# Designed miniproteins, single chains, continued (4): the designs that were tried, part 67

Each design is a single chain, and the fold is of that chain. pLDDT is the mean over its residues in the fold that is shown.

## One batch from the design tools (miniprotein)

Design m14307
Fold by ESMFold2-Fast:
Order: structure tokens, then C-alpha cells, then sequence
Structure m14307 (fold): chain A 86 residues (1-86)
């Protein structure tokens, strides 16, 4: 079964591929990922500390995955996550 970390890692790879095709397509996918992160973080808060830790781990894995594939896309995803979590 796919974990939240696996799902978010796949989304990060998809963002890298989208940026490879066009910056506009990549930015659209980053906005989709931001909305997903916001929804997962809200759900994690409702579930308590363990839910928050799972969501934070997933976000961290997504950023690390993107940074390994493309440092610029990884930085953009990190900035997007910080905007949502602030």
C-alpha cells in the first residue's frame, strides 16, 4: 500500500517532470501540491500529534525527493510548503 510519504514523493517527481516540460505546467502542479499539503496538514492537526508528524514527514520526503531530482524545483517546493505551514 502507498504511504503518505510515498504519495508525496510521487507528487514531487511529477512536479520535476512538469517543470521539464514547461515552467507554467510545473507551477500549476506546485499549486496543486500546496493545496494537498494544506489539506493534509489540517487533517493532521485534527488527528493530533501523530497525524501532524506523519504529515510533516511526508512533506519533508517530498522536498528531499524534488531536491535530489532538480535543486531548483526542490527549492520552489520548499518555499511553497513554508507558505502553507506559516
Amino acid sequence: MLTLQDTMGEMARAAVEAYRRSKEEGERLIETIKLFIKNQYSLGQSEGQSGLQSTESGIRKAIETAEREDEEVGKRLREAAEEVLS
Scores: mean pLDDT 76

Design m14308
Fold by ESMFold2-Fast:
Structure m14308 (fold): chain A 78 residues (1-78)
Amino acid sequence: MEEGEKLVKQAEKAAAAGDYRTAGNLYELSADVFEKNGEYEKAAELYRKAATYYRQAGDVEKSERFQKRADELEKKAK
C-alpha cells in the first residue's frame, strides 16, 4: 500500500510539472499495485487518471486501453 501511495505522489508531481506522459506511466504503475492487492475500486480510479494523462500526452491508444481496464475493474468492485 505505501508503495502505491508513493507512486501516486510522484504522478501528481509529474502532472503538476506538465510531464503528462510520465504522470500517465506513474498512475498506471500505482494502479497495478492496488489491483494486485485486490483494491479494485482504487485501481480503477488510478487507471482513469492514467488514461486522462495519456490523452493529454497525445497517446490515444493507451488512453483507450486504460479507460477500458478501469471500467472492467469498477464492475468487479461491486
Scores: mean pLDDT 85

Design m14309
Fold by ESMFold2-Fast:
Structure m14309 (fold): chain A 96 residues (1-96)
Amino acid sequence: MEKARQAAAEVSNAVDKVELEDPEIRELIYEAYRHVGEAYIAYKNKDYKTAIEHLKRALELLTEVAERLKDHPLYPLIQRAIEAVKEAIKEAEKKL
């Protein structure tokens, strides 16, 4: 879970430092970061079902961003965030 939060924060911080041709991509990244944050709060409260729902939504958003940025320097950071979110989903599911 902590790795997913850190990876999402790194992507959000990195996007603030680069120009993106499509402003919608920035909004998708911020929405994904918000969902990871909400998942982290739910996870700390042992609400693993809510945590998984937010992580799955973050995964959908990050996957869309990755498809749109596959040739962009941010692509490796987005892929790391996707893998961290997938790991967090598996860890939360083990606690159900």
Scores: mean pLDDT 84

Design m14310
Fold by ESMFold2-Fast:
Structure m14310 (fold): chain A 114 residues (1-114)
Amino acid sequence: RAAAVEAARLAGEAFEAVAAGDYEEAIRLAEEALAAAPADDRATRALAKLALGQAYFGLGDYEAAARAFEEAARAAADYPTLKAEALRNLARAYEALGDHERAAALRAEAEAAA
């Protein structure tokens, strides 16, 4: 399916942009991946949301990062390793927001998901 292949490629490029510190480009690529992804392609949607959250975290927008990681965890419901990674990143975002209790609960949930 051409749309799913293109969406997965864009999600991968978004992670490469995060690794390079190009957070604004990573956001653009992740949003393009979400626009290209079929509605039932939960794995690619989860990956794109995870990259989006990591980009917002890199920019210091911890509220936007937490929202993106929460959406990534929901999309990754059937993908234990990806769900655990999204929940660990969500916990890190809540630590940055000062919500230590929610961060601890999310880390416990991530360990249970892995």
Scores: mean pLDDT 88

Design m14311
Fold by ESMFold2-Fast:
Structure m14311 (fold): chain A 66 residues (1-66)
Amino acid sequence: DLDRNREYVRRLLFDDVTQELIDAGASPSEAERVARQVVDLVEAGRFDDAQRLYDQSLAQARQRRS
């Protein structure tokens, strides 16, 4: 079932990216927004763009200080 496998992978990717960004120092709302964009890029087959966004967002979260 391609639709079930696609939704499962999409949820795993969203959850993993969200949690990694939160652990790096992003707010929950920022992490969810970025995770959504990463998932959308992966679904569009834009893997290089997804990787770049993920790497940049992690670096920005780690540098952020209150």
Scores: mean pLDDT 81

Design m14312
Fold by ESMFold2-Fast:
Structure m14312 (fold): chain A 77 residues (1-77)
Amino acid sequence: SLAEPLREGLLSEDPEVRAQAALEIGLLGDPEVLEATREALEKALNDEDEEVSSLVRKALEDSGSPLMLEMLKEIEK
């Protein structure tokens, strides 16, 4: 499963690794991967690294998933 290594990437101490994981999740657009990484993605939306947080936001917007769009609405309020 791609979900586990991508979740680990989002939790990495290296912001470059977190950014790459966010980009890959967005490019995959897989609902199962998005669901499996949801908590890590939600945390990464508030990441101290602006590149990481922006890539996560883009991944969620590009997903078209109602579940992911609800996550964005909660953060943008």
Scores: mean pLDDT 75

Design m14313
Fold by ESMFold2-Fast:
Structure m14313 (fold): chain A 82 residues (1-82)
Amino acid sequence: GKIEELEKKFKELDKKLDGLIKKLESKGKHEEVLKLEIDRGIALIYVGVGKATKDEEVYIESLEKAIEILEKAIKEAEKVLE
């Protein structure tokens, strides 16, 4: 279903961002890592709070917002690594 597809996409993006953050840490990019970890934290809060509402539509909207945040963070991380 839509929720399962969004949860899978969120998990895949979170794993990708984790890898990029670790690579930036190894390069001493501490300010960029801090910003990305804040963005990641906000995305995780959206998912957790959205799920806690027990409202399927609210949870879907929260997952879509969290995915958008992670996609932007990944693009920013990739740009810093270029």
Scores: mean pLDDT 90

Design m14314
Fold by ESMFold2-Fast:
Structure m14314 (fold): chain A 67 residues (1-67)
Amino acid sequence: SKKMLEEARKKIIEEAQLYIDALRGKLSNREVAEKLGKSQATVSTTLRKAIEIGGPDTFQRILEFWS
């Protein structure tokens, strides 16, 4: 449903913002893992992929587009 897509979008944006903050040195991998209920290994893997795609400025632009 449209409502489920809006909730999924919101969660993606909130999760992406935590990763952007980690890439900018505002949060540690441990803090992101604790906030998302994920392992530090999962967070580290996601951050590596984020850097490969374009890093924090690219993800910030994506968030602005989806917000």
Scores: mean pLDDT 78

Design m14315
Fold by ESMFold2-Fast:
Formats: sequence, C-alpha cells, structure tokens
Structure m14315 (fold): chain A 108 residues (1-108)
Amino acid sequence: LEEALKRIEEIIERIEEALKNNSSASELQKVLREALKLIQELINSSDLDIRQLGLGLYSRFQEWAAELNISPEDLLNGKVSLSKSSLQRLLERLKLVFQGIAESIRKS
C-alpha cells in the first residue's frame, strides 16, 4: 500500500500541474494515459488491497466513459480522441478519486 500511495500521490501532482498550466490537449492526453496505466497496474497487482483500489478506480472510469458515450475499454486503452474540455473534466474527476483513495490509505 505504501508504494501504491506514493504512485497515486505522484499522479495527483502530475494532474494538478497539467491543469494549472493550461496544458495542450496532447499533454492532457499524455497525463490521462499515465493515470490509466497506473489503474491497469493496480488491477494487475498480486496484493489484494491494491487490486481492490484499482478495480474501484476502473469502476468509476466505466461510469464516466458511459456518460461520454465511449467504450470504457477504448478510453482505458487511449483509442479515443477527446476534446480539451472533456480531457480536463476527466482529469479533474480522476484527481478527486485519487485524492480520496490517498486520504483513505493515510488514515488506515
């Protein structure tokens, strides 16, 4: 969990910096791919607690993909081209969920 917490905190900082600096759609897509790769790595963890965190994140991601009328699999695999506003919205939502998970781990 401690290593997963560190990686989650690093992704939170990465998202915050990209949003703060009014980054290009291309840069926002890179940050989204980095966040999605982390979710994939968490889901594939041999640690049950880490895997449960990843599955929870993926479940939230499936809900957001449905709201955008996009396949969750295509969104996770980066096969969709999103507008800058859609990328910003997804990154804000991911940041909020990652922050909640990080806080939960710190309190445990």
Scores: mean pLDDT 77

Design m14316
Fold by ESMFold2-Fast:
Structure m14316 (fold): chain A 94 residues (1-94)
Amino acid sequence: MDKVQQQMQQEHDSWYQGGAETARAMLESGFSAEHIINSMKNNAVLLTRMFGLGSQALAAVKGALDELVRLGALSKEEAEKWLKEAEKAVLEAN
């Protein structure tokens, strides 16, 4: 496997896992799934504008959405809508 591709995958996986862990911790703290995802979407826009980290921030949003679906806090259909909204917001921030 290409070392560059492997490093990029490791970075993506790290952000994805961080997003999943953040969503779980916030949900356990009593925050709603909608609040968690809206906060992470807004943070993804800021990270895109300040640092150009849109791809990494979207990986974290996807990790959070997948975890919230796994925990029964969101449906798969709701998660898909949130992901599309986050992708659009990040694209508009670039």
Scores: mean pLDDT 84

Design m14317
Fold by ESMFold2-Fast:
Structure m14317 (fold): chain A 97 residues (1-97)
Amino acid sequence: EARGERTLRLVREQGERDKALSDKVFEEYKKKIDELRDEALASPDPQVAREKINEIKKIAEELQKKGLEDPSLQGAADRVKKYAEEAIKEVEERLAA
C-alpha cells in the first residue's frame, strides 16, 4: 500500500524538478536571445542584424542537440526554438521595413 503512494510521490517530485530545470534553462537562453535581438534592432547595419540572426540560430541548435542527449532539457529546447523563431521574424520584419 505505502509502496504505491511512494512511487506516485517520486514521479510527481521528479516532474516538478524537471519543470524547474526546464524553466531555468529557458529563462537563461531567453535572455541571450533578447540581447541578440535588441542588438540587431538597434543597429542601422543590416549585416550586423544578419550576424545576430545567425547567432540566435546557433544558440537554439546547440540547446536542441543537448535536448537529444538529455530528455529533461527537451522541453526547454523546444520552447527556446519557438522563441528564437519569433525573435528572428521580428528582426527580419524590421529589415524589410
Scores: mean pLDDT 78

Design m14318
Fold by ESMFold2-Fast:
Structure m14318 (fold): chain A 65 residues (1-65)
Amino acid sequence: MQRMAILATSLEIIGISLGVQATAEVRDGEIIVRAKGSPEQVEALREEARRVSEATGYPIRVEEL
């Protein structure tokens, strides 16, 4: 669905706002966010992604680079 692509872009923006180098894509019905930053910043992004996933029902994964 087009909504997953919008959420992927939103997660990239959230990551950048947290100081994380973030790229997100939709693959096989899942949003995958690839993140590079401090462990604390990446964990903050992971927590935000988890909240978005619970709110929307879409599977979202954050992967450290």
Scores: mean pLDDT 81

Design m14319
Fold by ESMFold2-Fast:
Structure m14319 (fold): chain A 68 residues (1-68)
Amino acid sequence: RRPTTAEIIDLLRSHPIIASRVSDAEFEAWRTLSAKEFEERLKALLGSLSSADRDAVFDALAAFNAAL
C-alpha cells in the first residue's frame, strides 16, 4: 500500500528533526495542497536539511513505507 499525503505529514510531524523546522500551521497548509504541490514542498524541505538529517528522515520514510 502507498502512504497518503496525510500519513506522510503525520510521520513528518512526529519526527524531531522535521518538527523543529516546520510549524503546525505549515503542516496544516500542506494538507490542502495537491500531491504535486506537496511533493515540491517536501523536496524543498529535504533539500534544506544537512546530509545526516536528510538520511535520518529518508530512513524513517523508508521504514514507514515498508510497514504499510
Scores: mean pLDDT 76

Design m14320
Fold by ESMFold2-Fast:
Structure m14320 (fold): chain A 91 residues (1-91)
Amino acid sequence: VELTPEQEEAVRETAEGLLEVWRREGPEAARAILQQTLDYYLPKLSSPEDQQRLQAAVDAALAAIDTGDEEEIFEALVALGRTLGEIVARR
């Protein structure tokens, strides 16, 4: 399932908001939000493939935060948002 242009824009805006949390509140705050996102969505997914995709996307975002590279963090957050959007759109 492909996201609409409006959904893709919402993904980018959400990623920008999370990046701002990282800038202002630091990496621990950003990691906490990512963990909360995983804990909220993972039990709601019935497909092992979707569970694996979500886990991989969150793991990639956590790894990007550890690099401290703003561009890598933003790209990983966009990828996570797109993954969640695609999973939710199929339900």
Scores: mean pLDDT 81

Design m14321
Fold by ESMFold2-Fast:
Structure m14321 (fold): chain A 64 residues (1-64)
Amino acid sequence: SAEELEKKGAEAAKKGAEAARAGDGDTSRQYYETAVNYFEQAGNKAGAATARHGLKEALALVGK
């Protein structure tokens, strides 16, 4: 269901944010990519856009 996909997207985004705070850009990137995919499948364009912003931030941390 869309509700379950949104929940999975939110959980992935939370883990992406936690990895980013720990300085783990690669792990953060993987979780935000997962969050984008779930929000897109749920039809939540706003959630997907927010997750893409998180992904951009994570990419800046890769190799740091």
Scores: mean pLDDT 85

Design m14322
Fold by ESMFold2-Fast:
Parts: sequence; C-alpha cells; structure tokens
Structure m14322 (fold): chain A 69 residues (1-69)
Amino acid sequence: MAEEERKRTIEEAVKLAEDLAKQLGMEKYRDLAVEIARRTAEKLAPTLSPEEVIQRALTGALIAMALAK
C-alpha cells in the first residue's frame, strides 16, 4: 500500500469508528474507539487491503466499546 493510500485508509477507519460511536449512543467511548481503530489500522495497513484494514479496525473499535466498563 502506498504511503498516501495508507494514511487515507487509517483516517477513514478512524472517522468511521467515531461515527459508529455516535450512531450507537456510545459517544463517551468515542476516544477509545478512535484509538483502537487507529492502532489496528496502522498495524494492518502494510499487510492487508484497505477494505480489510477498515473492517478489522471497526470490529476492534466495536468490541472495545462493548467491553468498556
């Protein structure tokens, strides 16, 4: 994945995770969702497709929010 594409994919995953937290009424966990999505996307971006990176980042964010408190 090109550096520009990688950066774009990470930012898209983060934005979608933030939107997901708002949609689910879990805005208090938005920062956690964003952190998990960003970390997951950064780790996977070198090895997976953009679509797979986004899916895994969002899944991680959702699980993290569900397990938070």
Scores: mean pLDDT 81

Design m14323
Fold by ESMFold2-Fast:
Structure m14323 (fold): chain A 73 residues (1-73)
Amino acid sequence: MALSENQQRLLVESSLGIVEIHGYIMKKYEPENVEKELEKATQRALSNMQKLSISEGLQADFLAAMEELKKRL
């Protein structure tokens, strides 16, 4: 059964928050690995979102937010 729109949004927002924390920690302690680790985290999150049938719009919003995070780091 598909998740509600509110449940999907909360999962995407939670995933973004966790990846953002990971990105800041990597930037501080292992700056040479930031891009590689963010790419792996993004691909893992996107794969899990697809398995949960998260809407394509929310997946696109997640990817856009990840691109903004990469510019900020």
Scores: mean pLDDT 79

Design m14324
Fold by ESMFold2-Fast:
Structure m14324 (fold): chain A 91 residues (1-91)
Amino acid sequence: MDLELAIELMEFGIRAAKELRETTDEEKRREIAREYIEKALEVLRKLGTPEEELEKIREELEKHLEELIEFLRGVTDEQIERAEKDIEAAK
């Protein structure tokens, strides 16, 4: 179960990284990053993280939204390829 949730988050992260790399629109970048934050929080909730802790994590990620965007945009094609292979091997 935990592995399946980790795979879901990784697949969503790969999608977000690809979309962020292809866009120059700052508003769209923020929307993509926020979608990733919500998916990550959903996974953490399923793993048993309390709502109070999820809210704190959301606040911290929102404060550092630009840094999160930079991090996701920094993911290389080689890293994406490797992650996609790891996901396929885990299925």
Scores: mean pLDDT 78

Design m14325
Fold by ESMFold2-Fast:
Parts: sequence; C-alpha cells; structure tokens
Structure m14325 (fold): chain A 97 residues (1-97)
Amino acid sequence: PPLVVSEAVVHLPRSVERATVTSRFLGGPLTEGVLTSSRQGVTFTLPRGEGAVGVHQVSVEGPDDFVARGVSEGEPVAVVITVEAEGRTIHGESVTL
C-alpha cells in the first residue's frame, strides 16, 4: 500500500509542563505516550494484522503547540487523540492518520 502521511495540530497551554497523550484507532488497541516538559515528540506504533498499520508521531511545534503525525503503510486510520494533564482532559480530537 502507498505511504500515507497526515497530521493534526494541538494547542498545549504553556502552563502545562507534562501531559499524557493517548492515541487509539477505532476498533483497535490503545497506545499512550507522555509529553514531557522538554517538549519532545512521542511516537506511537500500531499493531500489524488488525486494520491499518502505522506509526503515529506527536511532536511539539513552537512554544504552545504539538503536531500529531501519522505515517501508515496501509489504509489511513481514524484515531482519537486525548491530552491529559493534572488528572483532567485538556484536549480531545478525532483525526484521520
């Protein structure tokens, strides 16, 4: 299958030093990463053999935002991206990666 790249931009408030980023594709397993105060990217890997296979990368772009990027060798997948900090959800978005 062709390589598909998609991305979504998420605003992360400057007051948030750490956030948990959770990504899941519909009908598939949950993957989780932690966005640290260093504002480094997080990579999610989807299991092969169920639905589309891909690598989802969350990277920080600029002072307040991060970008979720999907790189898929199969068909695009619908995922839910949730950002949680201090025990609460601060952002939730459904995207196709």
Scores: mean pLDDT 45

Design m14326
Fold by ESMFold2-Fast:
Structure m14326 (fold): chain A 82 residues (1-82)
Amino acid sequence: SMRKEIEEFAKKAVEEVTKKLGVSRSKAEEIGRGMISAVELGLSVRDGARLQSAAYEAMGEYKLSEGTRLGGELFEKLLEEK
């Protein structure tokens, strides 16, 4: 299904980026869930990732902010290459 495909792409994108930044698995999963939720609310992957990244930055979570931004960019690219 489209939902399952979106979940797999989000998971792959976030895992690849957040591992490079030393983010824990539980936080990587949190980022992925946020991206999926944004898409389900009708936001683009780009807008959802930007909002989530800005929220992490406001909380001082700079690694999560960067991981979310880069993960969102990779997630968008994977969806566009489909």
Scores: mean pLDDT 76

Design m14327
Fold by ESMFold2-Fast:
Structure m14327 (fold): chain A 63 residues (1-63)
Amino acid sequence: TARQVLEAAGPVLATADPEEQLAALENVAKLPKDAAPEQVTEAILAGLSPAIAAQVAAAVAAA
């Protein structure tokens, strides 16, 4: 579920720059409430540096 994606991404996002964290959250906020988990993941990744994006993708895939 979208909630599980956000819970898995949370700890990794906490290590990102504040600007990247804000961009990721703003991208998620633009999604419809019934957005697929894959869409939530893509929205988070779009706001992040490649290194942090890779860690978030791995955490979400493991959840």
Scores: mean pLDDT 78

Design m14328
Fold by ESMFold2-Fast:
Structure m14328 (fold): chain A 100 residues (1-100)
Amino acid sequence: MEEAEEIREEAERIKAEARALRDRAPSMSAEEQRAAAAELEAMARRLAELAKRANALYHEASPEEQPLYAEALDTAAEAAHVASLAAAEARALADAQLAA
């Protein structure tokens, strides 16, 4: 139960950080946008590992705990998608600046 909450809270925190970095990216230099993309890719990998852990724990969990791990999995998976999309957008912004 506590582990499911910890996974969900970490995933929500990383998702918020990814959104904040995405919102700053358009005002960055091309070099900073490349660095932001790398950070967002690292966040996406961490979130994918959290989703994988939540899924593994879901299959080992009691029926009472399964809904909490399902919520943690869904939260981490959604956050991973947000971070991955933000990373792609930051790279596209950097490439556009370098092509101009």
Scores: mean pLDDT 88

Design m14329
Fold by ESMFold2-Fast:
Structure m14329 (fold): chain A 82 residues (1-82)
Amino acid sequence: MKAEITVTSNPSTVLLALGLLKRFAKEGVEEVILHLVDATPEQVRLVVRHAKELGLKVRVISLTASPDAVAAAKEEGAEIVG
């Protein structure tokens, strides 16, 4: 089962993403797709790292994210799509 989360630079969306990842892992979701809008590299690292710690496979769609944010996702073990 796959789930999708949008991550922005707003700290509230980052906190929501962390909560959703815990819920998805508990419900048996195996893969999460993160849509990066304008999240900072630090925010992206936090979200990807947390997802990986929960045992989730992470894919990132990053058409509007900065190159540094995309690099952060890749360094934390996410697969970059598109």
Scores: mean pLDDT 82

Design m14330
Fold by ESMFold2-Fast:
Structure m14330 (fold): chain A 85 residues (1-85)
Amino acid sequence: MDSPVKLRRILRFETTTDADGTQTTTLELEVEAPPGPHTVTFHVTLPKDGTVTVTLRAPDGSVGRGTGTGKKGETATVTVSFEVP
């Protein structure tokens, strides 16, 4: 999906598997965006049952977070909204 939000760099990418086999993925991304409200949707195909959390950080200090969950082989949807002044 096209967005005026541009990825600058990945600040954090971590994946942890719990004793029950559930996988947690944490992504922190630095992005550039023009002033105004933004919504970014990620579609992630899950290799295992689990959760994906995405944090977007803009250079001006604006932050948005979103979390998606799903089962193995399903597409988790993560929606992140933030506003740049």
Scores: mean pLDDT 77

Design m14331
Fold by ESMFold2-Fast:
Structure m14331 (fold): chain A 96 residues (1-96)
Amino acid sequence: SVEEIRERMERLVEQFKAAVRARDIAAAERVSAEIVELMREEGIPDSLVEGIEQTVRALIEVIRRDTPDAQFRANVFLMAFVGEVQVALRYLERRA
């Protein structure tokens, strides 16, 4: 069901946020790949998935570079990521 997919996605988003806060790039890449795969399996349009992948790449680059403003920039991209996931979930609700 769409609600079961939402619950799975929300759990993965929380795992992604935890990985980002821990600066665990390997965990962030693994969890984001699981999110992308779930989205593709559920028929979310490639354009939305590609947008999320772009935001994840930008976020991981911010963590990797570790500039003085990295925490602030990471939080901005993390908010964008959460918003993009919510758009994808709304797409699924409209199809149900």
Scores: mean pLDDT 85

Design m14332
Fold by ESMFold2-Fast:
Structure m14332 (fold): chain A 69 residues (1-69)
Amino acid sequence: LADFFANIEKITLETSDKLGDLSMGISITNQAISDVSSLNHGKHIGYDDFVNQVRDRSLGLADEELRKR
């Protein structure tokens, strides 16, 4: 559980650093968690797979946001 929060914090900080905006990084990481949870609804997913999908989605959403600028 503690490792889970540490990984989410790391993803949030990496996303925020990429965007140059902490609030947007937090928002995007929360959206990524929601998206990955919805995608895996009704499926059993391992901890590592969940974290990797959240990281990939968060960074992808950050790339989309940067392309709009």
Scores: mean pLDDT 78

Design m14333
Fold by ESMFold2-Fast:
Structure m14333 (fold): chain A 116 residues (1-116)
Amino acid sequence: MKREFSTPLLEEAYKALKEGNFKEAERLVDQALAEHPDDPEVIREAIRLYIEMALKALDEGRFDELLYWIEKAIRLGAKPEDFPEWLQPLVKKLIEKYKDYLEKHFGKQIAIYEKE
């Protein structure tokens, strides 16, 4: 079944990803996010593309790139369950690191959105 994308930029990013061109895929995803900030469908597709890039980097033995792509997905709101079960413990640790970063740099802004 042909994968559906919210914008042509994400379709081109997916093509670049399939060709192993991670730099071009990243550029196109980042451009789509810049043009459609806070669009839930664009964010969801971007998360999936970054997770797919992470898994391809792992298959190629590129461990630094694996961590880079996981971190990009987490910054967009990726959850542990979006990743393979064996990778979820690492993703949970990276999410905690990202929360510490947001609290340190955006504590006042976070408090507006994370009311109990």
Scores: mean pLDDT 75

Design m14334
Fold by ESMFold2-Fast:
Structure m14334 (fold): chain A 80 residues (1-80)
Amino acid sequence: MTAEQERKAAEVVEELYRKVEENPDLPEEERERLARETAERIKSYIPSLDEEEVKRELLRMLEVAKESHKKREEQLKKLE
């Protein structure tokens, strides 16, 4: 991959992360749509990447973010 392709991909991933961070209660269908659109865009910049693999990684990252939020919620409930 060229540095320019990596930079463009990173910017798109960062934008996806921000959208999910601001809307942690996004419906599953919307998260999948955002991940799919993001993977499609990354694939257009870096054709050598497998679109389905990129989508899986994006969805995994979103699930980790959701789990982190859930853990924080549970921690707050336990405290008081």
Scores: mean pLDDT 73

Design m14335
Fold by ESMFold2-Fast:
Structure m14335 (fold): chain A 104 residues (1-104)
Amino acid sequence: SVSELSLEEALLLFNASLSREEQKLGVDSLFAHIAKQLGLSEEELLERVVEKLKSLGVEVELDPSLSLRGNEGIVLRKIVEYLKPKVETEEELFEKGLKILKLE
C-alpha cells in the first residue's frame, strides 16, 4: 500500500509516473503540457494548483529563490503528501495527482 511507503518513496514513484507520461506524450514537462491544454501559462498553472491545494487544507510555501521547475517540485511533494494516506496503489496516486494538476 502507498500509505505504508515513506514520503520520499511515494514521491519517487509519482515522479517516475510523471516521467513515463512525459515520454509517452513526447513532452519535456507535463506541467507545461497541462498548462497549455488549459490555456494557462506554466506560472499561472502553478499559482492555481497552489490555490487548489489551499482549498483542500494543504499549505504550500513556495521558495522565490528557486526556479519555476524547483517550485513545481515543492507543489508535487505537497500533492503526494496530501494523497499518500488516501490511496492504496501507485496508479491511484498518479491518477488523483493528475486531477489536482488539471484543476479537477
Scores: mean pLDDT 89

Design m14336
Fold by ESMFold2-Fast:
Structure m14336 (fold): chain A 94 residues (1-94)
Amino acid sequence: SRPAASMVGAFLRHRREARGLSQREAAELMGISQSTFSGLEQGRIPKRLPSQEQIDRMAELLELSRADVVAILSGKPLSPALAAELKALLDSGV
């Protein structure tokens, strides 16, 4: 069984890998630290929220709504659309 945070982490990894990016490259493009992004892929919530510009860059790179990025960063409920994508990813064995 996977907790919701681990499913989110797997989804973020999938989106990054689909772009052909390493954790370092993705973090650099989003303007966040590699340790922050690695933590998110492991289901950890960052101690400090990124800036508005960083959140917008994350939304663009990961093809997520700004609200879903904020939800991931704060451990809040995801949109129904993103929840459905996570379920589809889980059902595909990833």
Scores: mean pLDDT 78

Design m14337
Fold by ESMFold2-Fast:
Structure m14337 (fold): chain A 67 residues (1-67)
Amino acid sequence: SAEARERNLARLRAIAEEIAELYKKYGVDPAKEPEKFRKLVEEDPELKAYLQQLSEEIVALSEELQK
């Protein structure tokens, strides 16, 4: 339905914004500072798990939107 599609798009945008805010909060750009990003993720298992969860949700939402 159109409502389900809009909800999924809104969630996808929210996740992207949250990831961007996390990078901003930690003062890291993974594309420019991959080693700094890697070290931050290695030192915070909860952050690593959370980013992995968000990444998996993005994939699932993207697949649902293609349906």
Scores: mean pLDDT 80

Design m14338
Fold by ESMFold2-Fast:
Structure m14338 (fold): chain A 60 residues (1-60)
Amino acid sequence: GGPITSEEDAERDRRFARGEATLEDTPGMSAEEFEWIKANFETDPTVQAAADLALVAAEI
């Protein structure tokens, strides 16, 4: 859900898919974790869902 994020998701998805994404796209993550997510995003899209959840849980 969330049509507001459809544009941002499309741009971010293309960045990750092409390997153009940067650490700034996932604030709160380490560079190592970010690189792993970027590499696996193309192969395992479920990684993106885990990344989003981690950003929300970062407040713990």
Scores: mean pLDDT 58

Design m14339
Fold by ESMFold2-Fast:
Structure m14339 (fold): chain A 89 residues (1-89)
Amino acid sequence: TLVGVVATGLSRETAEELKEKAEKVEGTSANVINGKTFVALGELSAEEAAELGEIAVKDGGTVTFAGGGKIRVATTPEEARKAAEEATK
């Protein structure tokens, strides 16, 4: 199942880290916009999506997961894990 990940309010360093990690997942497209926004689309596992979300929110960012016909927003590591799990079903 395709999962979309958008993280905003990031440092440039964190946005670039997220891009590097997402690109290691086969078949995943990732980009950084304006040095503060990370976007990815791919067949991410719940664990892979959760890792990206946790990194984003620990940097003070907001992560949005799109999957299963819904959009879920997270601002804490706990919310990011749950949102990633639900988006990958």
Scores: mean pLDDT 86

Design m14340
Fold by ESMFold2-Fast:
Structure m14340 (fold): chain A 71 residues (1-71)
Amino acid sequence: SKKDELAKRAQEIIDRAVELWRADPSVRPLAAEVHQKAHEALQLIYDGAPVSEVQKKVKEAERLLREMEER
């Protein structure tokens, strides 16, 4: 389902943020924010929120992850 795809993407974002933080502790504040947004996306799926709301939250997490990678 679309929600299963979004859950997988959220988990991949969390895993990538953790990897980047372990490599460079200076990105910790951004890593924490990425983790929080991705976790919020997973929470929205659990709560039965519309796909559009989940997708918006995943996109927010992806934007912050890109900010980490540009450091």
Scores: mean pLDDT 83

